# Designs tried in a protein design run: designed miniproteins, single chains. Part 6

Each design is a single chain, and the fold is of that chain. pLDDT is the mean over its residues in the fold that is shown.

## One batch from the design tools (miniprotein)

Design m192
Fold by ESMFold2-Fast:
Structure m192 (fold): chain A 85 residues (1-85)
Amino acid sequence: DDDALLARVEAAVSEEARRAAEAAAEAAARGDWREAAEHLLEAARLLERDAERAEAAGDREVAEALRRAAEIARAQAEKLLEKAE
């Protein structure tokens, strides 16, 4: 079930990745696009590390979901950097 996969993905996200994502949201809320992008790039890096950990534990579905989340975070960071001029 997708709900069960989502719960496993949420459990696999490190506290560091969550804090980076929250910092990005806070920076974006105040219009600090460069700071928001920097935090999103850090979140993407941490999500990739979380994905490697999930893969090492044998959970390929969680690893794939976390890598997808990291890719989305990098794409969002690129868009925010365009606004930071």
Scores: mean pLDDT 87

Design m193
Fold by ESMFold2-Fast:
Structure m193 (fold): chain A 99 residues (1-99)
Amino acid sequence: SALEEERQRAINEFIRAVEGLDAAELAAVAALLAARARALGDEAIAAAAERLEAAARTGDPLAIAEAMRELMLAILFSPDKERTIAILREVLAYLRSLR
């Protein structure tokens, strides 16, 4: 569906954007993602993003990879696709402001 294609585009843009970040930038993005997910009622994405923020603050690549996998699963299995797109687009707008 068009909504699923838009969601997949937002997910792909997010993955590419975060691959270029250092640990401090990743922690800031994860904190923003957690706050926006919670504000829009997605507790699963919020919790996964909080774990990613904590992992990024350690600088441990394995912890970051594990937290990122959990975040991707929370995003992929979120039932509200429009809400997921809204959360990711807001975070992407922030990321674009840094470049």
Scores: mean pLDDT 88

Design m194
Fold by ESMFold2-Fast:
Structure m194 (fold): chain A 119 residues (1-119)
Amino acid sequence: DREALLARIRALIAELSDPDPEVRLRAIIRLGSLTTPETVQLVVDAGGIQPLIELLSDPDPEVRRAAARALGHLSRLGAAQAVVDAGGVEPLRRLTSDPDPEVRRAAELALRWLEEALA
């Protein structure tokens, strides 16, 4: 039901700030699995975008890669303007120069999806 789904989304958003990078990574992946065209607004309204933007600066490259992909996915599902308004564009552009090539690829793809969603 919607209440159980909102509680799960809120719990996963809280886990995005966990000190364990494996917990943060799993939280991004699980949040992504719950995010559909029907639920994307619930993720936005629950405050999921800002913590994902903060994870673009995470010390773990796998977390940065997953956060970039999650923001791109949210943009494709209807949250592109919310990502822009939350200041996601500049951190994603910074990641296109990241030392990890998989992080760079994820950021480039996320920016492409963001631009396509706003066109």
Scores: mean pLDDT 91

Design m195
Fold by ESMFold2-Fast:
Structure m195 (fold): chain A 104 residues (1-104)
Amino acid sequence: QVTQSPSSLTVPEGGTATITYRASGPIVYTGWALQKPDGTKVPLAANGSPAPGRDRFTISSSGTDATLTISGVRAEDTGIYYWAASVPGGQYFGGGTQVTVVPA
């Protein structure tokens, strides 16, 4: 079974958020995307490297686990976070984690 956790997370501004994707087998590719409240998807990090302008977003993987860490969270970080894999012909997504950022 594959699981993304937690399903929801509330973080104060300037705090750190951690989201984990757990697969039932070895992870071949790791990527993370943010779905904004308007439904648009923004790439955050892929295979250990943050996307341009996303230096606060880091990923690590260990065997069957992939972890996204958001450092110094900001109000614009609010949305649904997904583990994502990109292959020729499509994308695959984890179950999603709703992140809500509150004033510190």
Scores: mean pLDDT 68

Design m196
Fold by ESMFold2-Fast:
Structure m196 (fold): chain A 68 residues (1-68)
Amino acid sequence: EEKIKEIDKLYKDDTPENIGKAFRLALEIGVEELKKSKSPNAKKVAEMLEKYRQLAADGRAHARALAA
């Protein structure tokens, strides 16, 4: 996919700005598509996105428990 190739290119540039852009593109594509990619860099970005989603989910669960 064109967006996956763009993520790979941005990740290889190794600047904070380009890594941020790669992360934003990953959010648009979704983790499942990135995991199907043959690009190691796209898979790394997918792993980072999953960690972010897990942290957000844990935070929401904790907030609900405190509200009970």
Scores: mean pLDDT 69

Design m197
Fold by ESMFold2-Fast:
Structure m197 (fold): chain A 100 residues (1-100)
Amino acid sequence: SIIINNTTTITLSEVNGKWVFTPSSFSVTTGQTYTITIKNDSDEVHSFTILDSKGNVILNVTVEPGETKTVTYTFKEAGTYTIQDGTPGHESAQGTINVK
């Protein structure tokens, strides 16, 4: 059997004076395990937070300046999840995960 590794890389950076996630949106399939790699391409500490459709925090990781972190998660419920940076002053960094 072919093992397909579901991997997404998200970069945290400053663009035109605003903190952004790149990509700001991606899609995942319900019940599959995904490896999410977060690159902090800045000189400031960032928080990578995932909220479910009800606003519950399901994942929160701190990414130090210049650090790359990898997290693994299985999305069990379909819906629109929110990605945000919960660090004070970084609220412009937002994204979505579409879970199908």
Scores: mean pLDDT 81

Design m198
Fold by ESMFold2-Fast:
Structure m198 (fold): chain A 63 residues (1-63)
Amino acid sequence: LREEAQRLIAEGRELAKKVPSLKGRLTTLVTALENALAAGDEERVAELSRELRELIEEARKAL
């Protein structure tokens, strides 16, 4: 879970640079997920990882 979340954070940051229309949403989810990881909140990490994964898929379609 933690390793997967870190990969999603990295991907989200890169896509935020390339997809201006989704930059705000990507940045917000990345920050929230980083905070959840720091807090050790496994339920929140799982939920935010799912949301970020869905948004990343949407961002890739915009490329």
Scores: mean pLDDT 83

Design m199
Fold by ESMFold2-Fast:
Structure m199 (fold): chain A 87 residues (1-87)
Amino acid sequence: LSPKQQALIAAARELIREKGVEATTTREIAERAGVSVGTLYSHFPSKDALIAAAHDAAIAEFLADPSTSEEMKLLAQAVQNTVAKGE
């Protein structure tokens, strides 16, 4: 993963935690990551692809560290609840 891809995934995870998937736009993710929307689409073909990468990264991180604190458990649950909420 490039530094730009990592920044986009981190920005997506933060925004999803703050206001959910439906309220999060590719423009806001790009702005939070400090890149253009064009750069975002160069790395991820769609918002859904970026959301999937952010979700996968969060779950992989949680599963890689089963001794994870309550903060990480809440983060994983928030991501799953946001994906399931569909609002």
Scores: mean pLDDT 72

Design m200
Fold by ESMFold2-Fast:
Structure m200 (fold): chain A 57 residues (1-57)
Amino acid sequence: SEFRLVELSGFPSEEEARRAAEEERARLEKQGWVTSEPHVEEDEDGTYRASFLAARS
């Protein structure tokens, strides 16, 4: 079994960060990964970060 934290950062908006996370989740799911809901937060520099967990057997 494999587990990883996926982090995507440097987005100009919360919406773009969430969209990028959903696109990456869809890609991983097509490759047999199970993913969690993304968490989006603002970084100290005013850009946004999205993160989620991925797992496969």
Scores: mean pLDDT 87

Design m201
Fold by ESMFold2-Fast:
Structure m201 (fold): chain A 73 residues (1-73)
Amino acid sequence: MTEEERLREGQAAVEAARQTIKDLEKSIKEGAPEEKIANLSVAAYLHAIAARSLGLQDEADELIKEVKEVEKK
């Protein structure tokens, strides 16, 4: 994997995490089933961890914090 490929994949993971967090916020607001909320939360964490593994640690840490804050609501 080239460094440019790694950064592109990392940015894609960050974008996927952000989109999943938005879907999670929407699902909580709409009163979606607990299972759907749990699945979206897990998906957001997995995308953030993928971004971290690809060298975007600071962005991944902020995404993980955002997921935890959304889950508290």
Scores: mean pLDDT 82

Design m202
Fold by ESMFold2-Fast:
Structure m202 (fold): chain A 56 residues (1-56)
Amino acid sequence: MRDEALRRALEAYKKLGSEKASDKEIAEAAGVSQRVASDSTGITAEALREIGDELD
């Protein structure tokens, strides 16, 4: 669900390099649509940082 998708997106974000990762690349790597990554804070780079901190 959302938490699992965010966690996978976080791993993809780290793989791609947080500085260069675009919403499109994160969405594709996480297996979600660009719309979810762009319109949903849950899959954006900012949300991935928060998820990473909580999973720390």
Scores: mean pLDDT 54

Design m203
Fold by ESMFold2-Fast:
Structure m203 (fold): chain A 84 residues (1-84)
Amino acid sequence: MRFTPEEEEILKRLAEKAKQDPELLQQLINTVRDPSADPRTRAAAARILGYTGHPEAVPALKEALTDPDPLVRQAAREALEKIG
């Protein structure tokens, strides 16, 4: 479960939108925390949050470091590195 270059561009575009849309940012934070969402969907949300660089995402990303799915844990770690 890796993201393609085309999928990665979509995630970056969603991150740019989320930087100017607080509601979308909160929806992404909620998605990372949602155990009923598919692991790929949670991982995508974590990557988007990382691209936003928004400190409000940090608590949800720290929780995602303990997600049962290794793809979600990797995405959260990389996102936290981008946010600082």
Scores: mean pLDDT 81

Design m205
Fold by ESMFold2-Fast:
Structure m205 (fold): chain A 90 residues (1-90)
Amino acid sequence: EELERAREEVERLLERAEEHVRKALEAKAAGDYEGAAEHLRKAAEELERAAEVAEEAGEEFRELAEELRAAAEYYRRQAEEALEKARAAK
């Protein structure tokens, strides 16, 4: 079923995004702001893909798609902040 496949794909993409956020937090704890920025950027990319899948799945997923796009924008901004900190440190 289309909706079931979309839900499973969104779940996989969310798991990837969560893993990247976790790695970004580890990088920040180690003072690796460049690594943190890279992982936050990848988390945003996975969330953007999840939003696209949700949008294509139809109206039932509209609110989820909007939330996922907002989360992607949030992590893109966090990545930019981490990158600026990395540049300031070097």
Scores: mean pLDDT 85

Design m206
Fold by ESMFold2-Fast:
Structure m206 (fold): chain A 90 residues (1-90)
Amino acid sequence: MDVKLVSKEEAEEILKKYDFTTKQKAAILYYTLGLSLEEVAKKLGISVSTVKRYIEEAEKQYEENVKLAKELMPDPQGDPDFWGMLAKKF
């Protein structure tokens, strides 16, 4: 799996800023930050078996979760105009 070159500090700050479901957080930590199942379990305070189940369920949404995490990055390439376009859609 390709692991995104992301600052772990920034990624965790974004995860706390937005109220993601535990499944989405598990997928982002596992796939985006490249953490092991055990490390994700420790960060979320849940069992490894639960993390594995969440990863399997979230893996079907993996592409969407990764794209969402990338676009939430506070980077110049994080496309600050994305939120402006989203707001105009509403």
Scores: mean pLDDT 61

Design m207
Fold by ESMFold2-Fast:
Structure m207 (fold): chain A 83 residues (1-83)
Amino acid sequence: LKGDAEKGKKVFEKYLKSKAQYKGEGGTVLPDLTNAGKEYSEEFILNLLKNPEAFGKNPVLPNFGEILEEEDLQNLVAFLKTT
C-alpha cells in the first residue's frame, strides 16, 4: 500500500477522532482502533475501513471507502498500521 502515516494521522483526526468526539459524546461509539496496527495487516485494515460489516457487529463506523478519496484512505491505513 502507498500511504503516508503523517498525512494519515491528519485524516484520522479529521474523520475518526473529531467524529468520535462529536458522536461519542455519550460514550464509546468508535471501535477501538488504537492497537489495530499491531494486530492487523495494512490489507486487513483497508478491507475493514471499506467494509465495516467485516467487524463482526453492526458498527456505527461509516464506510470510509465511500467517504474518503483513495489517497486519504491509503494514508489513514498507513497511520493505523504504525500506531
Scores: mean pLDDT 59

Design m208
Fold by ESMFold2-Fast:
Structure m208 (fold): chain A 100 residues (1-100)
Amino acid sequence: SLTPEQRERARRRIRDGLLAALQAIDSGKPLEYIADIVLTIVETALNAGLREEALEAMKELKSKIPDEKFKKIVDIAIQRAKEEGMEETVEALKKLYEEV
């Protein structure tokens, strides 16, 4: 199991990832770039048991972009996770998308 210090570090990484994704959106980065950040946020959250923090990050991202663009970003992240054999991350991405 994770120590409290490890879990707090993971929380900071999720927050930093959200800030990076928001900055990437504002600066017009490609969807693939933003998708890689989203994938990192969700994988970090899964490894640390921080599902609610990941859900809040996904909700914040969705609030800043059109629904169609958000869906494309999530679809790219799911495809990358599939290609890397990250089955639990694929399931988490799908579930989080349904709840945002």
Scores: mean pLDDT 89

Design m209
Fold by ESMFold2-Fast:
Structure m209 (fold): chain A 63 residues (1-63)
Amino acid sequence: MKEEFKKKGDEYQKKGDEALARGDYAASIRYYTEAANYYKQAGDLEKAKEFEKRIVEAAKRFN
């Protein structure tokens, strides 16, 4: 189960990175939010916290 959540987190991280690379901050925030949630479910609280921080930084740039 934890391995499955980590895999989902990695998939959403990739989607977020791709969105960020094309300047789509709204999509990157959404994908990083999903990644953070999956990492939290996988028990990787450090990774989840990293993406929560990235979401806040992206949101500040988008506002």
Scores: mean pLDDT 81

Design m210
Fold by ESMFold2-Fast:
Structure m210 (fold): chain A 77 residues (1-77)
Amino acid sequence: SAAVDEEAKGLLNRAVGAVLDEEGLDPGALDRDQLIAVLRRAAARLRELAATDPSANPEAVRRALALIDGAIASLEA
């Protein structure tokens, strides 16, 4: 649904932003391997959120994780 897709994009953007901030990374200067590492850490954050926050929408988290997996697959091709 459109609402789940918007929520998933929000979760993805927040998770990626948090990883970039925590690691002190410049989003404009990331190489491919750094971007893959950031995406994997963002996925780990989303899985932790789903496990620890009962208010998190499991469908939106699942959708965000699928978007991350697709992005990693594209970068590794």
Scores: mean pLDDT 86

Design m211
Fold by ESMFold2-Fast:
Structure m211 (fold): chain A 69 residues (1-69)
Amino acid sequence: SMLEKLIERVENGIRAATESEVAALVLEKELLRLGFSREEAQEIVRLALEGRLDEAIEKARELLKKLFE
């Protein structure tokens, strides 16, 4: 489904953000483009940068479901 493809893309972006500040900036812009609020996008990026990968992914999944279901 479109939602599953979006979740996979965002999950990959979160994983990349843990290793690269440039990838973290790209992730923030993508989340904003997808309709996340600035606060929501910054929180997900913060969790990724803190190495809280599972929490960042789960938060992103729940917000994507809200936006696209």
Scores: mean pLDDT 85

Design m212
Fold by ESMFold2-Fast:
Structure m212 (fold): chain A 90 residues (1-90)
Amino acid sequence: EELLKKGIEALKNGDYETAVKYFEEAIKKDPNNAEAYIGLARAYVKLGEFDKAEEYINKALEIARKNGDLDLEIQATLVAMEYAIAKAAK
């Protein structure tokens, strides 16, 4: 998935606003793409948009659990921990 790869690359480069755009496009193409919601949540944590981050963490967990995808559930849980730490530091 080219959009997902571009979003992940933008996250690695610290380009969080660009990452949001790519992950939003990936979600429009596939609304059940838990990995795209994980990426979007992580980008919003980095941007300090905590309400949006929480919304997308919950959506990622919902999809991962529904599909029985343990790896994606773990990834979403790790982002939830990143969210909790970042919010507490603010």
Scores: mean pLDDT 87

Design m213
Fold by ESMFold2-Fast:
Structure m213 (fold): chain A 63 residues (1-63)
Amino acid sequence: SDVVRLVARRELEELREKYADDPEVVALVDEALQLVDNGASPEELSARGREIRALLARKGITL
């Protein structure tokens, strides 16, 4: 669980840096980072991951 949280946090930080000029992406990533830091459930983190992937897909970005 801790390893999964560390990996998730790293991936979110990398996404934030890569798409720092996109306020929609930054907002969702910042929300997900807050959830990771506040001990959110795996289900909630998974839901936020789907929202981020859906936004990126709509912008033509493949993960």
Scores: mean pLDDT 78

Design m214
Fold by ESMFold2-Fast:
Structure m214 (fold): chain A 72 residues (1-72)
Amino acid sequence: MAAAAEQLREGLARHEAELSPEEAAVVRRLAEALAAGDRAAAEAILAEYILSRGEADEAEARALARAFVAFL
C-alpha cells in the first residue's frame, strides 16, 4: 500500500492543475487512506468513485474496489 500511496501522491503533484477540484480531492483522500494503511477507507473511497461514474451498482463497485485495494 505504501508504494501505491507514493505513486498517487506523485501523480497528484504532477497533474493537480489538470484535475478538477473534485477529482483532486478523491485522489488525495485515496492516497491518505493508502498511506495510513486504512484498507477499509481506501475501499470505500474507490467504491464511491466507481458508483459516481454510473457504470456499476453498489455491490459491484464495492467488490471491484475491494479486489483492487487487495492487490496494492
Scores: mean pLDDT 73

Design m215
Fold by ESMFold2-Fast:
Structure m215 (fold): chain A 97 residues (1-97)
Amino acid sequence: MDERAREVYERLLKAAIEMAVKRSKELTKDLPKELQEKVIETAIDLAEAFVRLTVREAVRQGRLDELYENADEIGERLGKQAAEWAVGIVEVDARAR
C-alpha cells in the first residue's frame, strides 16, 4: 500500500505541476512578469497541496487503485484548478497592497 501511494503521489505531482505551470502562463500572458512569476509559484504550492490531499483521501476510501489508473488525468485537473485559484489569490493580494 505505501509503495503504491508513493508512486501515485509522484505521478499526480508531476502531472499537476506541469499543468499548473502551463495554465498559469496562459492565464497571465498579459500580466507583468513579476505577477506571472508569483502566480506560477502560488500555483505550484497549491498543486502540491491538492495532490497530497487527493492521495490521502484515496487511501482513506480504499480507492488508491482507481487513482493510480487515472493519475495523469486527475493530476492535470488538479494543476488547472491550482492555476485558476493562484490567479485569484495573487489578484486579491495585489489589490490589497
Scores: mean pLDDT 84

Design m216
Fold by ESMFold2-Fast:
Structure m216 (fold): chain A 69 residues (1-69)
Amino acid sequence: SAAKRQAEIARLREELARLSRETAEKLRELREKILAGDPEARKKAAEITKELKERTKPLEERLRALEAE
């Protein structure tokens, strides 16, 4: 039903927004360390970005499939 589809779309968008916010907060902390000259902070930022892509991919694919209906 349209109602169930819209509820799932809303849930997926909310989860994607939450993951994006959590990642942005972590990257903001690391950005300050990178600017202070911490080389390990750059490495950690790359790891966090990769994790975000891996976690968001299945959610984005599901959202795209639902929106195509």
Scores: mean pLDDT 84

Design m217
Fold by ESMFold2-Fast:
Structure m217 (fold): chain A 66 residues (1-66)
Amino acid sequence: LSREEVAALVFETAARLHKLAGNDEEAKRFQELADRARKGEPISPEELQAARDSIHALLDAGVPAP
């Protein structure tokens, strides 16, 4: 997978977990970041880290993995 594909998958995972948790606004935000990554648009390390932190926090809170 390319770096952009990996970033997109991370953002898509964060979006799905937020949607399962009922966080529709955050789910939409991470889905927009995933779409940007798939278009090859630049992604900041901070945005990618925020997605990873969200995934970890939601899984720790008991949201099932997609």
Scores: mean pLDDT 80

Design m218
Fold by ESMFold2-Fast:
Structure m218 (fold): chain A 71 residues (1-71)
Amino acid sequence: GELRKRLLEAIGEELRAIGDIFDAELALARARAAGDAEAEAAAREALARAEEALREARERIREIEEEIERS
C-alpha cells in the first residue's frame, strides 16, 4: 500500500497547512486589533506560506489520486 501511505501523508500535510492558515488568520486579526504593524506583517507572511503549503499538499493529493485511478 505505498500509494495509500503517500495519500495519508499528503492528507496530513493538508491538515497541518489548514491549521497554520487558521493560526495566521487569528494572529492577523489580533495584530490589526492592537495596531501592531510588525505583527501584522509577520502574520501576513505566515498566511502566505501556509496557503502555499496547502496548495502543494492538494496538488500531491491530486497526483496520488490519479495514480490510484490508473492502477
Scores: mean pLDDT 89

Design m219
Fold by ESMFold2-Fast:
Structure m219 (fold): chain A 98 residues (1-98)
Amino acid sequence: STVEELRRRVEEILASRRFSEEEAEEAFEFLEEVKAIADKYMAAGDLAALEEELKKLVEERGLPQEYLDMALGKRSGLPALAELAAIALQAERRRAEE
């Protein structure tokens, strides 16, 4: 499945020992939430509503603009999404330590 492919890619990045097992789980939960939003609005065919909800999610979580661009397909798919998810998770942890 797409989620399993994303999970494996994120795990490959995390195998660099940059994240804990708990942080990996949080990254998977975030990716599942993005997928749920995409599936809901893609099934309805309402791309404008999809863009607005994804933009809101990115803004509310303080994530980089690249998250929105990737979710909208403006950047290359699953590998790039997994890399950005891993980077964002690490950045969030660093900010929480400040």
Scores: mean pLDDT 61

Design m220
Fold by ESMFold2-Fast:
Structure m220 (fold): chain A 64 residues (1-64)
Amino acid sequence: MIQELVDNAKRGLEKLDPELAAEHRARLDAVGQEASKLTPEEAQKLVADEGARLFREAMERRLA
């Protein structure tokens, strides 16, 4: 289920950077809604791409 992918991404982000996770919670929900209109493969890619961007930002904040 696409919602599980979104929830997993939120949980991972909260562990890395709870402030960034809170800021992007609504964005991740919006991505999940957009993904619901796509094929399962496209939906997984969309959620993964957004998650990867946020995880990269969290890592950059840790290094700064």
Scores: mean pLDDT 75

Design m221
Fold by ESMFold2-Fast:
Structure m221 (fold): chain A 65 residues (1-65)
Amino acid sequence: MEKAKRTAERIEEFARELGIEATVEVEGDTLYVSLKNGSVEKEVAALIEAGAIAFEAGFSLKVKP
């Protein structure tokens, strides 16, 4: 649980640095990410990095509408 929370916080911090509003929800071994207020390029960059962060921590990443 704590590891998943830290991973979610890291993803949210990265998106914030890009000027994107991101929320990450933890469900078991899966992280659900929602992105707002980004350009397509910034949202794609945030999703790529979020995927890398999640995989390194041993979690699956899914996009939630």
Scores: mean pLDDT 78

Design m222
Fold by ESMFold2-Fast:
Formats: structure tokens, C-alpha cells, sequence
Structure m222 (fold): chain A 82 residues (1-82)
């Protein structure tokens, strides 16, 4: 279930980024930094699994859809934070 794992990690990365933005708005710079570091780690793992899924012969269109959903959620979170 590589595709499901990619979806799971992407959601966790979005959640960490969203919490980081909330901490930043609250003036908690240390917590914001920690959460952004967590989001970066989760995205790095998501990208690595996406590459492995492509090498394993998974559908490129399905992988693209999953990654685009994650990016759209991050963009939405950024708009809500502003």
C-alpha cells in the first residue's frame, strides 16, 4: 500500500505545516520552527516514497493526484493563516 502510505504522510506534513503557521501567528517562534522542521521531514519522506512507487510501477497519474492534493492543502492553509 505505497500509495496509501504516501497519502498518510502527505496529510501529516500538511497538519504539521498548519500547526506551525498557527504557532507563528501566536508568536511562538520556537514551536513554529519545530513544526516546520517536522513538516519538512514528512515531505522529504513523502517525496522519497513517491519516487519508490514510480520505480515499482505504480500509476504516475495517481501519484501526481496525491501530491497535488497535498500541495493544494498547504496553499489553502497558507491563505487561511493570512
Amino acid sequence: ELLERIRELAREAVRAAREGLEALRAGDLERARELFERAQELFDETVELAREALEAGEDPEEIEAIMNEGLAEIEAAGREAL
Scores: mean pLDDT 78

Design m223
Fold by ESMFold2-Fast:
Parts: sequence; C-alpha cells; structure tokens
Structure m223 (fold): chain A 67 residues (1-67)
Amino acid sequence: SDQEINDQASEELDKAEEALKKGDLEEAKRHLEKARELTSQIKDPIQKKSSEARIGRLEEELKKAEK
C-alpha cells in the first residue's frame, strides 16, 4: 500500500508539472493538493521527503507563474 501511495503521489506531481508547463494554474493547484494529501500518507521517510521537496519546487514555480 505504501508503494501504491508513493506511485499515486508521483503521478499527481507529474500531472501538476505538465499543467504548469501548459500555463493551467488551476489544474496545477488541484494536482498539487492531491499530491500533498497522498504524500502525507507515505510512511517511508525517504520517499516522503523526496515528494515534499518536489511539491516545494512546483509550488515556487506556481508562485512565479502567478506574478
């Protein structure tokens, strides 16, 4: 189950990145919210930290795009 949650979080992060590249900021926000929710459920500390770092990078990109 932890592997499945990690895979789903990664998929949501991939979708957020694609939406951000397209300039679809609302779609990017929805996928980031789902990724954050899934990441909170990851028990493996290394995988959780990796996903949290990726979320942080995409959130910074999103803030820059909103300016």
Scores: mean pLDDT 83

Design m224
Fold by ESMFold2-Fast:
Structure m224 (fold): chain A 80 residues (1-80)
Amino acid sequence: MTLEEQKKSLMAQKLQEFGAEVLALSKEKGVSKEELHKILIEAANEMQKVLDENKDSSLEEFEKKLDKLIEEKLKEIKEK
């Protein structure tokens, strides 16, 4: 598997994990399906930007950047 393929697989896994967290949080806060969908699409687009901007980074550095993005997105949802 190439580094790019490994990064894409990691991103897909992180998106799945983020989706589960956002779904759980949305049930707690009464977030609409429309808002949930928007949050997930925004996260997917931002993760794609991280992938594009970090083409030459190691898998570990890429994962750290994805984790930071996810943490920031979850914090935004919790602070609403």
Scores: mean pLDDT 80

Design m225
Fold by ESMFold2-Fast:
Structure m225 (fold): chain A 71 residues (1-71)
Amino acid sequence: PLSAAEQAIVDQIVSGTRNMLKRAPVDSAAQATIRALIGQSDRTRNAIIDTMQNSSDPRMRQAADIIRDNL
């Protein structure tokens, strides 16, 4: 289980990516998310990717696939 602080980071990054996908291409949102993952623990990175992959939005799932393949 994640700590409350780790969950807040997950929620912030996932929300940021979701907001970017409303206005930007999937590749751009994925690259911005990769930059946001720099300095995060493997546990937090995996939680972010898993959250995105389990999204009902196919663009969010596609961004997760790009992130996974580039980490």
Scores: mean pLDDT 86

Design m226
Fold by ESMFold2-Fast:
Structure m226 (fold): chain A 72 residues (1-72)
Amino acid sequence: LTPEEEAEVWLALGLIALALGDPDTAIRQFEKALELRPDSAEAYRLLGEAYRQKGDVDKAEEWFRKAEEAER
């Protein structure tokens, strides 16, 4: 897999974890995607959603802000 393809796999795994109610696993998977694709607006947005599901509103807002900045 290319880094781009591998990042998409990690995003998909994180989405499955979120659907199962496991935001901690989702955060780890989305962070792996971000390692492969720095400044990925999608990865930042999904990290925000995972932290929101976990109840960490401040961290969620920080990641959503990074997503907005990355989208330009």
Scores: mean pLDDT 83

Design m227
Fold by ESMFold2-Fast:
Structure m227 (fold): chain A 76 residues (1-76)
Amino acid sequence: MAEEERRRAEAERHLAVGRQALKQGNYDEAIKHFERALELYGEDDALALSHLAVAYYNKGETEKATELFAKADELG
């Protein structure tokens, strides 16, 4: 269980740092952190996908953002 706990904690930390970067307008940094969180979860995460979509939208990658929002919505 320690490895699962560690990966979850690291993913949550990356989500927090990514959200802070997103708030500051550092979209590239936010994207890196949200992508890392998704890797650490080992599966798609609706919150991480939603935040990743917001980052892409703010970068002007609206098509990519729309796909990510749709994927997040599918997860509930």
Scores: mean pLDDT 81

